# Ledger of designs, part 82: designed miniproteins, single chains, continued (3)

Each design is a single chain, and the fold is of that chain. pLDDT is the mean over its residues in the fold that is shown.

## One batch from the design tools (miniprotein)

Design m10824
Fold by ESMFold2-Fast:
Structure m10824 (fold): chain A 99 residues (1-99)
Amino acid sequence: SVEEVWKELQKKAEELYENNNLSEEEKEEEVAKLTRELLTKGYGLKEEDAERIIEFLRELSRKYSPEEREAIQEELNAKLADKKTDEEIFEAVVKIMVE
């Protein structure tokens, strides 16, 4: 189920953030891999569609400064404030990007 895949990937993401042996670039690459697994195995997206979403996220990192990315994050959080779980937030984001 999507919930089971989400829980497994969330645990792996937490382990990545606690791992002081990885560089920030290595952590970003591992997060991208986990995102690809969630999109394809969890939500059933085609690998090509998952890759487009990952590429979009990478372009945001290249195009926007950390300050601009924080502003985008705050706006997104405000729009998703009615969502109660990380799963609901993620589903809303995926629908925005794919639909």
Scores: mean pLDDT 65

Design m10825
Fold by ESMFold2-Fast:
Structure m10825 (fold): chain A 74 residues (1-74)
Amino acid sequence: SEEEIRQLREEMARLTPAAQAGDEAARQRLVALMQRLIDIEAETTGDEERKAREVALLDEELALQQERLAALKG
């Protein structure tokens, strides 16, 4: 719905400064919100293949960020 999209974008805007400042939890939550937005857009357009590709790219980014976090924590 338009209300859900609005709420997602507002939360993403709120999390962006923290994610850019290196808050890994904020970064991971931001990516999760992006995945939800892609889901809603795919439901509207019906482009399941494009959705799957976009989800795969976000999953790859999450995996790389988790590896970086693990390396930093030692």
Scores: mean pLDDT 77

Design m10826
Fold by ESMFold2-Fast:
Structure m10826 (fold): chain A 99 residues (1-99)
Amino acid sequence: VGKLLSEASSYYSAGDFDKAIKLYEEARSKSDPLGQGSIYDNLAKVYASKGDYDKAIEYIRLSYEYRGFISLDVIDYIEETKHQGMIDFINSTKGGKAR
């Protein structure tokens, strides 16, 4: 499934959100619950790029619940978007405690 996730991320970077979502969904169907955490992380980026930050934050939260951390790609993306809601969520996890 890692290759599917890598390809989906590539399509996301190219702006092909529909292709990215399809590949993420395929990878999710083949992943165990723990593996799904990383897929939620990638879905969050897609929704954030569409301007749906509420849904993006929800997917980041789901990923964090499964993995215990937020990926560097998501942190980098949030820093680039400068969206306060997403920044607040990231900051709430950096201290290793629930908000």
Scores: mean pLDDT 68

Design m10827
Fold by ESMFold2-Fast:
Structure m10827 (fold): chain A 94 residues (1-94)
Amino acid sequence: LSREEAEAAVRTILELNSQSTSPEVVAAGTERLLANQAQLTPEQRELLRTLVELGRAEEAGDEEEIRRYRERLLSLIAAHPEETKELVGIITGI
């Protein structure tokens, strides 16, 4: 996971949770994610990849890709609720 990808995933998660996307909060979340990336499960890595792709699709305004990645994200969250909660905890520091 690159720093740019980690930052994008952090921003997307914070926005989805209606949390602050200030530079300080994003930077803190990015550092926590990068510090813990070696401990991430394959399922958590797939969640992060999906979040990065969703963010890119939203920036591009591609409605079909947004729908596809949103459906994929919801499916992954439903299949892996504990891993999702742990990943969000790492990013938010809660």
Scores: mean pLDDT 81

Design m10828
Fold by ESMFold2-Fast:
Structure m10828 (fold): chain A 110 residues (1-110)
Amino acid sequence: SHMEERARELGLSVEEVELIEEQKKTLIDNVFEYAKKNPNLTEEEILERLKQAVLELAKRYGFPDELIEKIKNAKTLEDIKKIMEELFSRLRSPEEVQEAADIIAEALSK
């Protein structure tokens, strides 16, 4: 199964992978629901804040320059969502996912 293959690749149990993948999905879904329903931010302002948060995450975790450039060149919320999915696919622990969630939440708050 996909989960068994993923667990082998990461050196984790299937249960740990399932927990991490659920946390990642919930985080991404919550961010974009917040973006769509926030009356105080324009789509452009949300995009700018998300780009900055995702850029800080990519630099913090030492992601390659190619991913940094991809973030800088994002023009739509859909572009950022795909980049976040790719970035989160590289996170290995619930703690790393929570740290990523906190950074994004801070960027979207006042």
Scores: mean pLDDT 74

Design m10829
Fold by ESMFold2-Fast:
Structure m10829 (fold): chain A 57 residues (1-57)
Amino acid sequence: MSKEERAERAAAGAATLAGSGRLSAEEGQDMAKRLAIEHGAPELAEKAAAGARKAAS
């Protein structure tokens, strides 16, 4: 799996948790950003965080 695909999957997971109420918007944003960086795609961190925040809204 590419770094981009891994980061997207991780961001989707964080967004799902935020949307289901398991994570607050801030927690989902932080988790999505951390996962993007951890999977070597720091350029996707802001986009992933925005996605998680939107899902929590």
Scores: mean pLDDT 73

Design m10830
Fold by ESMFold2-Fast:
Structure m10830 (fold): chain A 99 residues (1-99)
Amino acid sequence: AMEADYREPTDAELDSLVAAVREAIANPELIDSLIKGAQAAMKSGQYRAAANILATARVAAELTGDEEGLKKVDELLQKMPPEVQALAERVRERIRARL
């Protein structure tokens, strides 16, 4: 159900992603945990969940200066379909707008 699962996060879902970024900024070790969660979601075909998690991890890595985390996120994003990459970018911009 790839096409059906490409819907953008709701405001409530987005608030949860913003909270996750704030937690990862306070504890940057959570960025690695987010990346591992995204890899697990990708392996199970849960691309919408993977896009949301990678967007969250990328914003946290950008704000903490985690260059290695940024590289890992970008490598995983490149492995996903273009529609999922576009979703992750939109979610990332929406998270930034609420920080």
Scores: mean pLDDT 85

Design m10831
Fold by ESMFold2-Fast:
Structure m10831 (fold): chain A 96 residues (1-96)
Amino acid sequence: MEKSKELYEEAVNLLRETAERLLAGTPLGSLELVEVLEKAAELLVKAMENKQEAKDFAEELKKTTLVQLGLARSPETAAKILLEAAKKIEEFYKKN
């Protein structure tokens, strides 16, 4: 459905744009990265009509991604982690 696709695209674009900002040298704090992930997770859950599978996926993605970001030593690594999160959202949305 069109509205569902727009919300999903917003979630993916938010993560990709944040990764691009990191690669461009924009300093982003841990709180800002948490907010970006929480917003992307909320948008995906909305895109999937608040289905339980989407909620479960979003919580696992958020937990795994936050752990990886906490271990990241460079903006390049953090950007790669966000891009992988965006790919996982894309694959989940297209498969369901």
Scores: mean pLDDT 84

Design m10832
Fold by ESMFold2-Fast:
Structure m10832 (fold): chain A 60 residues (1-60)
Amino acid sequence: LTPEQRAAIEQAVADFLVSKGAPPSFAQALARRAVDEYEATGSTSSPALQAVIDAALAAL
């Protein structure tokens, strides 16, 4: 992933989690884990997070 792609994924996932009621600091930590998993495996186990990641990358 490029730095721009990592930033887009991290921001989109964090915003999604906050929209679902997660505290901002917790959402940021989970978003970093999600982007690291995506970079390592090319996917996530969560269909909802996968859709968020796909949308973020398509917007770039």
Scores: mean pLDDT 80

Design m10833
Fold by ESMFold2-Fast:
Structure m10833 (fold): chain A 70 residues (1-70)
Amino acid sequence: MEELRRRAKEGTPEEGKAFSAVAAYLEARQAGHDEVADRAIETAKELVEKYGLSEEDKRFVDEAIERARA
């Protein structure tokens, strides 16, 4: 979680928006707000694709989401 927030602050504005959206999804999921998490993940996926994150960053995001689901 902190890593996503740090990348959002230190990266480009576009990368920051994408990482912040993913962090919001993970926070909502951990808090048990499933409806909020469902909306946040849709936004996060759109922003990740829109801003064309690197393959390494996409894998990092996918792994973080998978861990939150488990």
Scores: mean pLDDT 70

Design m10834
Fold by ESMFold2-Fast:
Structure m10834 (fold): chain A 124 residues (1-124)
Amino acid sequence: MELLESSDLPEWIKEALLKVFEHIRKEKNLSDEELKKLIELLLSLLFEPQDRPMKPEELMARYRELVDLLKKIDPSLQVDPDDLYDVSQRTRDFLLREIERVVGEEAREKLEEYLRKRRKEWFK
């Protein structure tokens, strides 16, 4: 939660993510350490553009850790951990689905637009 509070994300996104992460913690019986790792991975992979290039091995390792945590939350999740594109899309879909379930459809639509705009900035 400290990482979320210290991020430069808009306040409404921080509030929405906080609600989702608290829901996941309670419903899926994650440890505090696992929840912190999930937040760190989601923030670094979906919300913050890398100001420095990440080594392919490091990026792949982070996606594998994220997949392991996501499968613990949703054991039915089908994703190829060696396909960075598939992992990225499944992760985004997971977060948007949880936002819709916990916060609502309007919050999901706003987050989807925000992530789309951020993704365009990463490739400029």
Scores: mean pLDDT 71

Design m10835
Fold by ESMFold2-Fast:
Structure m10835 (fold): chain A 77 residues (1-77)
Amino acid sequence: SLVEKQLELVKKLSLEEIKEMLGLPDSASEEEILKKLEEAEKKIEEAYERGEISEEQYEAYLKILEALRERLEELLK
């Protein structure tokens, strides 16, 4: 599935690639990265509440965000 492919890719992402994916510069702090992930989660939740995405899409996006947070924890140790 698309989600499984994205989860596989997330596990291989560098810190620079995560920053680029979130539209952040290489100089972005850990706090700025975490804030962008929080903003993304809020937007996903709002889209689901408005019926713009399905429950399946909502669950998929949350899994991807969780995987990104876990990858960041590994890279920032």
Scores: mean pLDDT 81

Design m10836
Fold by ESMFold2-Fast:
Structure m10836 (fold): chain A 89 residues (1-89)
Amino acid sequence: SMEEALAQIEDLLGKAALALHLGAEDTAARYFERLRELLTQVLGDEELAERLVEEARKRLTAAKDSSMEEIAAVVKELVEEIRRAIEEK
């Protein structure tokens, strides 16, 4: 279901964000690759999936040294943007 997919997306974004916060860039890259694979399957649009992953990487990298509350807020905003992309296909 869409809700199950969004829960997996939120989990992957949260894990990528935590990895970036801890300086584990290679671990974060693996979570972003898993996110790309999942989004490609859910959206059926590889270019859109790549664009969404790159936006998530950019925003989470910018927030990596922020508070955990701020990082969580960015993750929630990204999940909502991805929800809208799925609904507008």
Scores: mean pLDDT 88

Design m10837
Fold by ESMFold2-Fast:
Structure m10837 (fold): chain A 68 residues (1-68)
Amino acid sequence: MEEIEKAKEEAREYAVKRLVDAGLSPEQAQRIADAIVEAAVSMAETPEEILEKAKRLTDHVIAVLKEK
């Protein structure tokens, strides 16, 4: 239980940092990161899977943003 919450926090922090580095405001990055973490949690059963899926989703979002 605590491990899942920690993974969610780490995933959120990772996503926010990468989105801000890609040019989003901290507020926009946090909103998108929350959506990424929720999607990752819905598709994962372990803390490691949550982090892995959240990182993949974050990378995909950044790739889309770079094209605009």
Scores: mean pLDDT 80

Design m10838
Fold by ESMFold2-Fast:
Structure m10838 (fold): chain A 61 residues (1-61)
Amino acid sequence: GMVEGAERAAASGPSGAASAAGEAGKHGNDLQSIREASQAGAAGDLERAREAALRAAKVGE
């Protein structure tokens, strides 16, 4: 599912953080969550990117 994919991507390192932000963007319907994940991913902040991606996935539920 979305949450599993986002967590796995975030765990992969800097590119994983960017992928997690991308996954949030594709599946999230909340632009604010997408921006938050993208900013965290750009900063290489894996934990923040993961949390933002999970939040975006939860909005989809």
Scores: mean pLDDT 58

Design m10839
Fold by ESMFold2-Fast:
Structure m10839 (fold): chain A 60 residues (1-60)
Amino acid sequence: TPPLLTEEQVRELTREYIETTRRHPELAEHYISILEKLKEIQPEHASILDEGIREIREIA
């Protein structure tokens, strides 16, 4: 099985999605969906993912 993401990798992923959403706001719902699914898989990173989702929603 592929390894689970580390906290650092989750922070990096959310940062990338936020920056991409700033350039392409139409993709916001797509990235929010991905981050919400990741919360189900790795609930230990929920606080970081929720912050990312919040920032994406504020851009859109």
Scores: mean pLDDT 83

Design m10840
Fold by ESMFold2-Fast:
Structure m10840 (fold): chain A 77 residues (1-77)
Amino acid sequence: MIDKELLTEKLKEVLEEVRKKYSKEELKELLAYAEKNADPEFPKTAAAGIEGLRLLLETDDIEEAARRLAEFIVELS
């Protein structure tokens, strides 16, 4: 079973880096690109990435975004 606490911590780090690099406008463009260009060979990876971008646009709380993304990934696994 995936350690949800460790996964949440690692996702928080990743989401903080993405938030620092991209504005909300750029995140919207990335989300549109990811949805259009999802790799059919890696559907779970694509779904997790898309969900992460959606959460970053939905909330400014990085801890909430990381927790919700971790729940999504665990359910996807």
Scores: mean pLDDT 78

Design m10841
Fold by ESMFold2-Fast:
Formats: structure tokens, C-alpha cells, sequence
Structure m10841 (fold): chain A 74 residues (1-74)
């Protein structure tokens, strides 16, 4: 697989599908997707942390996933 940066739109779509597969409420999914698309970098980190916590990741797993995801974005 080619290693490249994801756009915020691509990231939002990936997270939307992930959250839908977990049965998260549509209101929560739409809020988080919109935040990912329009958030500042500081807000984006908070939003990704909220997603990780909502899906039941440990603080360590959440931090690693958030850091990896942020580095994959433009």
C-alpha cells in the first residue's frame, strides 16, 4: 500500500464507517465527522480522543491511535 497523507475528508469518511459499524448514534457520528472536517488542529485532537474513548479504547491505546491518525492527516 502506498504511504501517503490522508485528507480530512478521507479521514472523516473512514471514521464514519468505523463508528457506523459499532452502532454509534447517528447524531454523535454526524457531530464527530463535521468536527473532523472543520476543526482546528487542537479541536481535531480532542475529537479523535472522544471517538477513541466512545469505542472503549484504553487511554494508552487512544493516545497511540490519535497520534498515528493525526500524523496520517495533511
Amino acid sequence: MPVKKMTREEAAEILRKFMESLGMPEETIERLVEAIKNASKEELEGVLTEVARAVGLSPEEAAELVAHFLKSLE
Scores: mean pLDDT 72

Design m10842
Fold by ESMFold2-Fast:
Structure m10842 (fold): chain A 71 residues (1-71)
Amino acid sequence: MEELKDVDGLAEKIKSLKERGLSDEAIANLISAAAVKEGISFKDVEEALKKVGETHLIPLVKKAREKILKI
């Protein structure tokens, strides 16, 4: 079953990357790569982005995920 703790972990990671001054594109690429590697669903990634108020990153994450999965 989905683990809600993965959403919280992603939310904290997104905040950390923003604090480090990374661009929206870089954040989207790093979050997409981490989520694919850890088997985290796109729905959980979308929920984490909504939780941190970064909904504008959703289309960038979707594009980055498509490139990683080559579909």
Scores: mean pLDDT 76

Design m10843
Fold by ESMFold2-Fast:
Structure m10843 (fold): chain A 108 residues (1-108)
Amino acid sequence: ARVEALLAELERLDPAGAAALRAFIAARGLSPAEQEFLLETALRLQKLLNRVFTAEQVYNVTQIYKLFLPALIETLEMVLERTTNEELRERNRRELARLREEIAFLEA
């Protein structure tokens, strides 16, 4: 499963952090989609910022993102409706489709 693959990669990079994330997932009763999003966020933050984050800090980042994702989708839909340039419309359509897939995944 994708969750186990993400945990294995996190354990390779930060065994203590991976153990803390496993404990956090169990304690909070997170859905498979929430688990995957939490672990992907942890891996992304570790790789991009090269900093150690607590499980709670990673979880807070996921909640902030989920809060703003609908507003980002709505904003892109408004931009798309007002754009007459076809190249820019096509680019925005692809980005909107990607974000809609992401929200659908998180709601599953």
Scores: mean pLDDT 75

Design m10844
Fold by ESMFold2-Fast:
Structure m10844 (fold): chain A 74 residues (1-74)
Amino acid sequence: AQEQLDADVYLGLAEILIAVAKLAMEKGKVGPETIRLLDRALELLDKVPATNPDAQAVREEAIKLRKEAEEKLK
């Protein structure tokens, strides 16, 4: 019960952070803050069971966006 509630909260927070980072990238406002948002989302996703398919999809999106953001800052 508590573990599942925590997992749902972490997943939801990670999705919000990814959405904010994605919006910033679409507007061309990529900075160190964008990478920090994606890193925080990945930290939250690490607290969600790896067998959760929704968490897996969200994690893959976060990793792709982080790589793209890092390339834009280079």
Scores: mean pLDDT 80

Design m10845
Fold by ESMFold2-Fast:
Structure m10845 (fold): chain A 78 residues (1-78)
Amino acid sequence: ELLKVKKDEKPASPKEILEFLSEFTYRTPTEEEILELSKEYIPKSLLKKMKELLKQNKIDEIKELLKKYNLKTLLKIV
């Protein structure tokens, strides 16, 4: 099925984003990284898509999505 990111949907919560990041890294994000992440609008559908790609170990596709949606802080952490 084709997954489309909806521009009008609610953003993912900081908690949801941090849970996603914990699956990528062996370290916790810094306070600065958490603060910068709170400024980025990450749609819930995009976060869901990235979680699916992570389960498939498709890190390059995740990075391409982050670049497409201009999520610079998340891209730096991943």
Scores: mean pLDDT 68

Design m10846
Fold by ESMFold2-Fast:
Structure m10846 (fold): chain A 79 residues (1-79)
Amino acid sequence: MIKEEVEVLGLTPLGRSGKVVKVLKEGVIKVGDIILFDDDLKSVRVLSRDGELIATGTVEGEIPRYGEVVKITITITEI
């Protein structure tokens, strides 16, 4: 399984979305991509800057609050 580590800026007060500001290991996820956190807090969808779904996966780490940058680990499945 592919694991990627990214730093994500929180975009909503409920922690439902964040923007990738740094990629710690090169892979599918790029700076500027949007991470959508599912209500189960275990699953994510990765959208491009243009809103296209590029990947899905599971997440480990803190959920970013509005304006906070957190490090998360995403285990990528495929689209």
Scores: mean pLDDT 77

Design m10847
Fold by ESMFold2-Fast:
Structure m10847 (fold): chain A 65 residues (1-65)
Amino acid sequence: MMDVLREMARELGISDQQVQDRFNQIRSSSNSDRAAQRSAYLQVIADARGVSVSDVVADVARRIR
């Protein structure tokens, strides 16, 4: 999952700093660092594409299989 999210971020020209900034914002409200990191990638990709987080999740699921 995380490898697919990293590839999608690179394809969209999203910087590592943008993902890290989002991770830092949401980690305080998350129950785990893994969940926060995943959410950060999903949110930044969704914002860049102009779609919902659920649309990004569906795209990731299609790419994994």
Scores: mean pLDDT 78

Design m10848
Fold by ESMFold2-Fast:
Structure m10848 (fold): chain A 83 residues (1-83)
Amino acid sequence: SSLDEELRRLREEAERAVERGDFETAGRLYYVAGVILENAGRYQEAIEEYQRAIDAYRRAGPSMQDQLQQTQQLLQQVQQKLQ
């Protein structure tokens, strides 16, 4: 589907950003993938992408603290939907 193509491109772009140490860009891309998956009801996959975003934001440092906190809250909310 076009959605799966978009998710694939986001992941590939995020992986390239990680490879070059651009953790701010990587975090943003993983975050966007997580939001898309959550809106599609694909909660387990959304959790995986939010966890990748959290890892990337932590590696990026203090400039991404707000994004880190926001993504942690979204991760908790999605985890509740699986209960």
Scores: mean pLDDT 91

Design m10849
Fold by ESMFold2-Fast:
Structure m10849 (fold): chain A 91 residues (1-91)
Amino acid sequence: MIELTPEEEARLAAISEEIRAIAEEDIPDTEKIVRLLQVLGQETPPAKDSLEKEEMIEYLEKLAEAYRELLRVPQEKVDEVLEEEKKLIEE
């Protein structure tokens, strides 16, 4: 229901282009997923800075789910990277 501001629209367009570039890059699928999670994390600094570890993990899970379809990467690869990131956050 919230309309995107011109600034938010431009930011989403930039994120979309970066995600597309990563998806088309000639690198391992696991590295693509890591880069995507990093890009999304950088675009939402308040979530990274204000959330408890448990909330950060939930945030990453939701992002991984949303971008799994966009990447068209096998779910297995997304799950593998997500578990690795969770371990880093929990420690």
Scores: mean pLDDT 58

Design m10850
Fold by ESMFold2-Fast:
Structure m10850 (fold): chain A 88 residues (1-88)
Amino acid sequence: SEEAEQLARFVARLVREGKIEEYLDDLKKFLTDKGVPLELQEAILRGIAEGVTPENREAVKELIDAVLKSKDPRLQEAGREARERIEA
């Protein structure tokens, strides 16, 4: 969707600008909240993976690890894809 694409681009910029640590807890809550549409959680994960730098890699990994602990198979798949992208 348009909202998901815009969110992914926004998050990628936020992560690249080194602001991820400031929003780490809020992003963790959003990524693990069952009330949040899966499409938006996938968009955030995509943005996080695209914005990764050597300086923010630890915070990015922490967010991905939180998602991988989810019991939702689709969210686990998105988290696994994000992990593979940052390890490449």
Scores: mean pLDDT 80

Design m10851
Fold by ESMFold2-Fast:
Structure m10851 (fold): chain A 90 residues (1-90)
Amino acid sequence: MSSLIQQVKEQVRQAEKALYDDKDLQKAIEYLRKAADLLEQLGLTEVAKEVRELVDLAEKYLKEGDRQMAKLHINSAITLATNAINNLQS
């Protein structure tokens, strides 16, 4: 469990870097999909489904050229994954 928590944190950190530093929304989406898979392995099946839904919406908006809506949904997925991991550690 501890190793999987650290892996989720690393994927979320990479997603934040891709979103804010690299401006690569597609990479942010890829890292968040990996985070969702790891959350599911932790038994956080509901949270993993919600992260995947937000990431699917972000990818849809990115394909439509709506980068602002894509960023909003990526940020929501980052927040959800971060809060889920913080709740496990409290």
Scores: mean pLDDT 86

Design m10852
Fold by ESMFold2-Fast:
Structure m10852 (fold): chain A 76 residues (1-76)
Amino acid sequence: DGPLTVELVSREPTGPGKERLVYRVSGPGLTLDDAELIGRQLARALEEFGYTVESVTVERTGPDEFRITVVYRAPP
């Protein structure tokens, strides 16, 4: 139990109509399963806005810190 921090650290084009979002997620006792759930929730939010999510990648960057990378495509 502690404040969970989710921070957008970069947003970059990866190709025509595609973007890569990189988030830093941190919090005491944060697990890989927690970070994967957050990644899925971020993807679902984008899909609700009409975007197509192509990939979600989760990487451990510290004991209580993860990097979540989401690649999505804008509607045609």
Scores: mean pLDDT 84

Design m10853
Fold by ESMFold2-Fast:
Structure m10853 (fold): chain A 99 residues (1-99)
Amino acid sequence: SFEEFLARLKEVVDKGIEEIKKETDPEKIQAVADRMTQEILQLVEEARKAGLTPEELIAALDEIISYLEKIKSQMTPEQKEALDRVIDALRAVRAELRR
């Protein structure tokens, strides 16, 4: 369901954010952010295969992007840079879903 999909996305994001908060090394922060991105994209593909519409997938991505933008305000410069890369990747997927 859409609600279950969105909840799973939020779980991945919350776990990734907590791991990023524990790291000061830019390479380790990037590795966590990259893994979080891969897990989100995997969930999007699974949801697509399960029959969620492009509109539902876009709505969930918009919620996650907004959440990441909000959390980013409380982060270090290195953490913000890593989250900006995650947000950019999600925006790219969102753009593809609109076609």
Scores: mean pLDDT 87

Design m10854
Fold by ESMFold2-Fast:
Structure m10854 (fold): chain A 101 residues (1-101)
Amino acid sequence: DRALLERLRALSLEERLALLRELLAAQGQTAPGQVRQAELLAALAALAAGELSEEETARLLMELANLPEELAREIARLARETGADGEVIAEKIAEKVRAYA
């Protein structure tokens, strides 16, 4: 997650979103992919929270990962409350995603 976030910080917002969309599509299909999906969702939420509103971040999560609205809003809020520390966000969001699964 930290290495992923460092890589993503070198890209424009549009490039980051395109990469995360591809990674979510590729890795969301199996049980190991679901764990990776949680890490990718955390990275997306952390990056988006710096540039988008909480509502916009939630809509993005719903669109890219087909999440329920309630879960997407929880993730967006958590990312915003935690700030841009992707490691802390990844841990807390992975826990939330597991609780809703």
Scores: mean pLDDT 61

Design m10855
Fold by ESMFold2-Fast:
Structure m10855 (fold): chain A 56 residues (1-56)
Amino acid sequence: SSEEAQLMKEEGLSILQLVERGEASDTMVLSAKLFEAQLNSKDPLTPAQVREIWEG
């Protein structure tokens, strides 16, 4: 939905700012990778793709 897309963008941008400041945890770095992967995909990421990023 458009609401989910908006929340994802706002959250991803906030996490990217924390990464740039060197204040990001490992979890935040993984969230930033998920955000970048979603931006590079027209469709929502599959559970398999999310698991690969989380575990890899």
Scores: mean pLDDT 69

Design m10856
Fold by ESMFold2-Fast:
Formats: sequence, structure tokens, C-alpha cells
Structure m10856 (fold): chain A 92 residues (1-92)
Amino acid sequence: GVEEAIKNLKKAVEYLRKALEIQPHPKIEQALKNVEKAISLLEQGKVDEAKKYIDEAIKLAREAMKEVTNPEAKEYLKQAILYLVKAKRALE
């Protein structure tokens, strides 16, 4: 449900922030902004709109993972993607 999705999105935010601390990247910053927007939309009950922002965040995080070089940043991005996918699944 929505509450479980928000919980998973907040975990994704934690991992995206950890990745940014290790290796700043514009696609990680954009993924983070999309996740924060998705949380706000879910809190407003706008589930279908929130799903679009989750999909964009997944895409941006995957693209960032191809471009970052630091192995720890890659692992944090991998964890962020896992929680974004769990959040999307909770809304199905």
C-alpha cells in the first residue's frame, strides 16, 4: 500500500544521499528530486502521478550507476534502485 511505498522511498532517499556523499553526480541529484516529489505526491493521494516520478528515479539511478566509477557509490545506487522497485511494487 501507499504507507509501505513511502517507507521504501525514504530508504531509497537514504541510499541516494550516501551515493552523493561518495561521488556527486547530476543524475543522482535528479533521481533524489524525483523520489522526494513521489513521496509528496503519495502523501497527497496522487498514486498514478507518483508512479511516473518513481519510474524516472529508477531510470536516472540506473544511468548514474553506469557512469559512476566508485564501487561504494555503485553499491549505494544498487540499494536505492532495489528500494525504488519495492516502492513501485507496493503500489500495484
Scores: mean pLDDT 92

Design m10857
Fold by ESMFold2-Fast:
Structure m10857 (fold): chain A 98 residues (1-98)
Amino acid sequence: SPREEALLRELDTLIRQAEAVIKELEEIKPSLSPEDQKIADKYIERLRQVIREAEELRRRMRAGEVSLEEAMRGVLHLEAAVTLITAGLVTLKNKLKR
């Protein structure tokens, strides 16, 4: 359906956004304090989990294994996680502006 195609495109966008945030976290990590490096590592691990969950949801949607409502809830959950970690990245970057 057009709605399912839109959700699949949103998952693709979300995976790319998560990969970009991981890259920025990895780039700033050496400049962070040891405590903030551990926070960055937790964010990277969580984003890698988000990517795996997004790829699995995409696979299940293409296979017809999920309802539209379940797919919509999954996308919203993953978007919320990426948004929160992106805010965390901004906070870590601001600490480098001491």
Scores: mean pLDDT 90

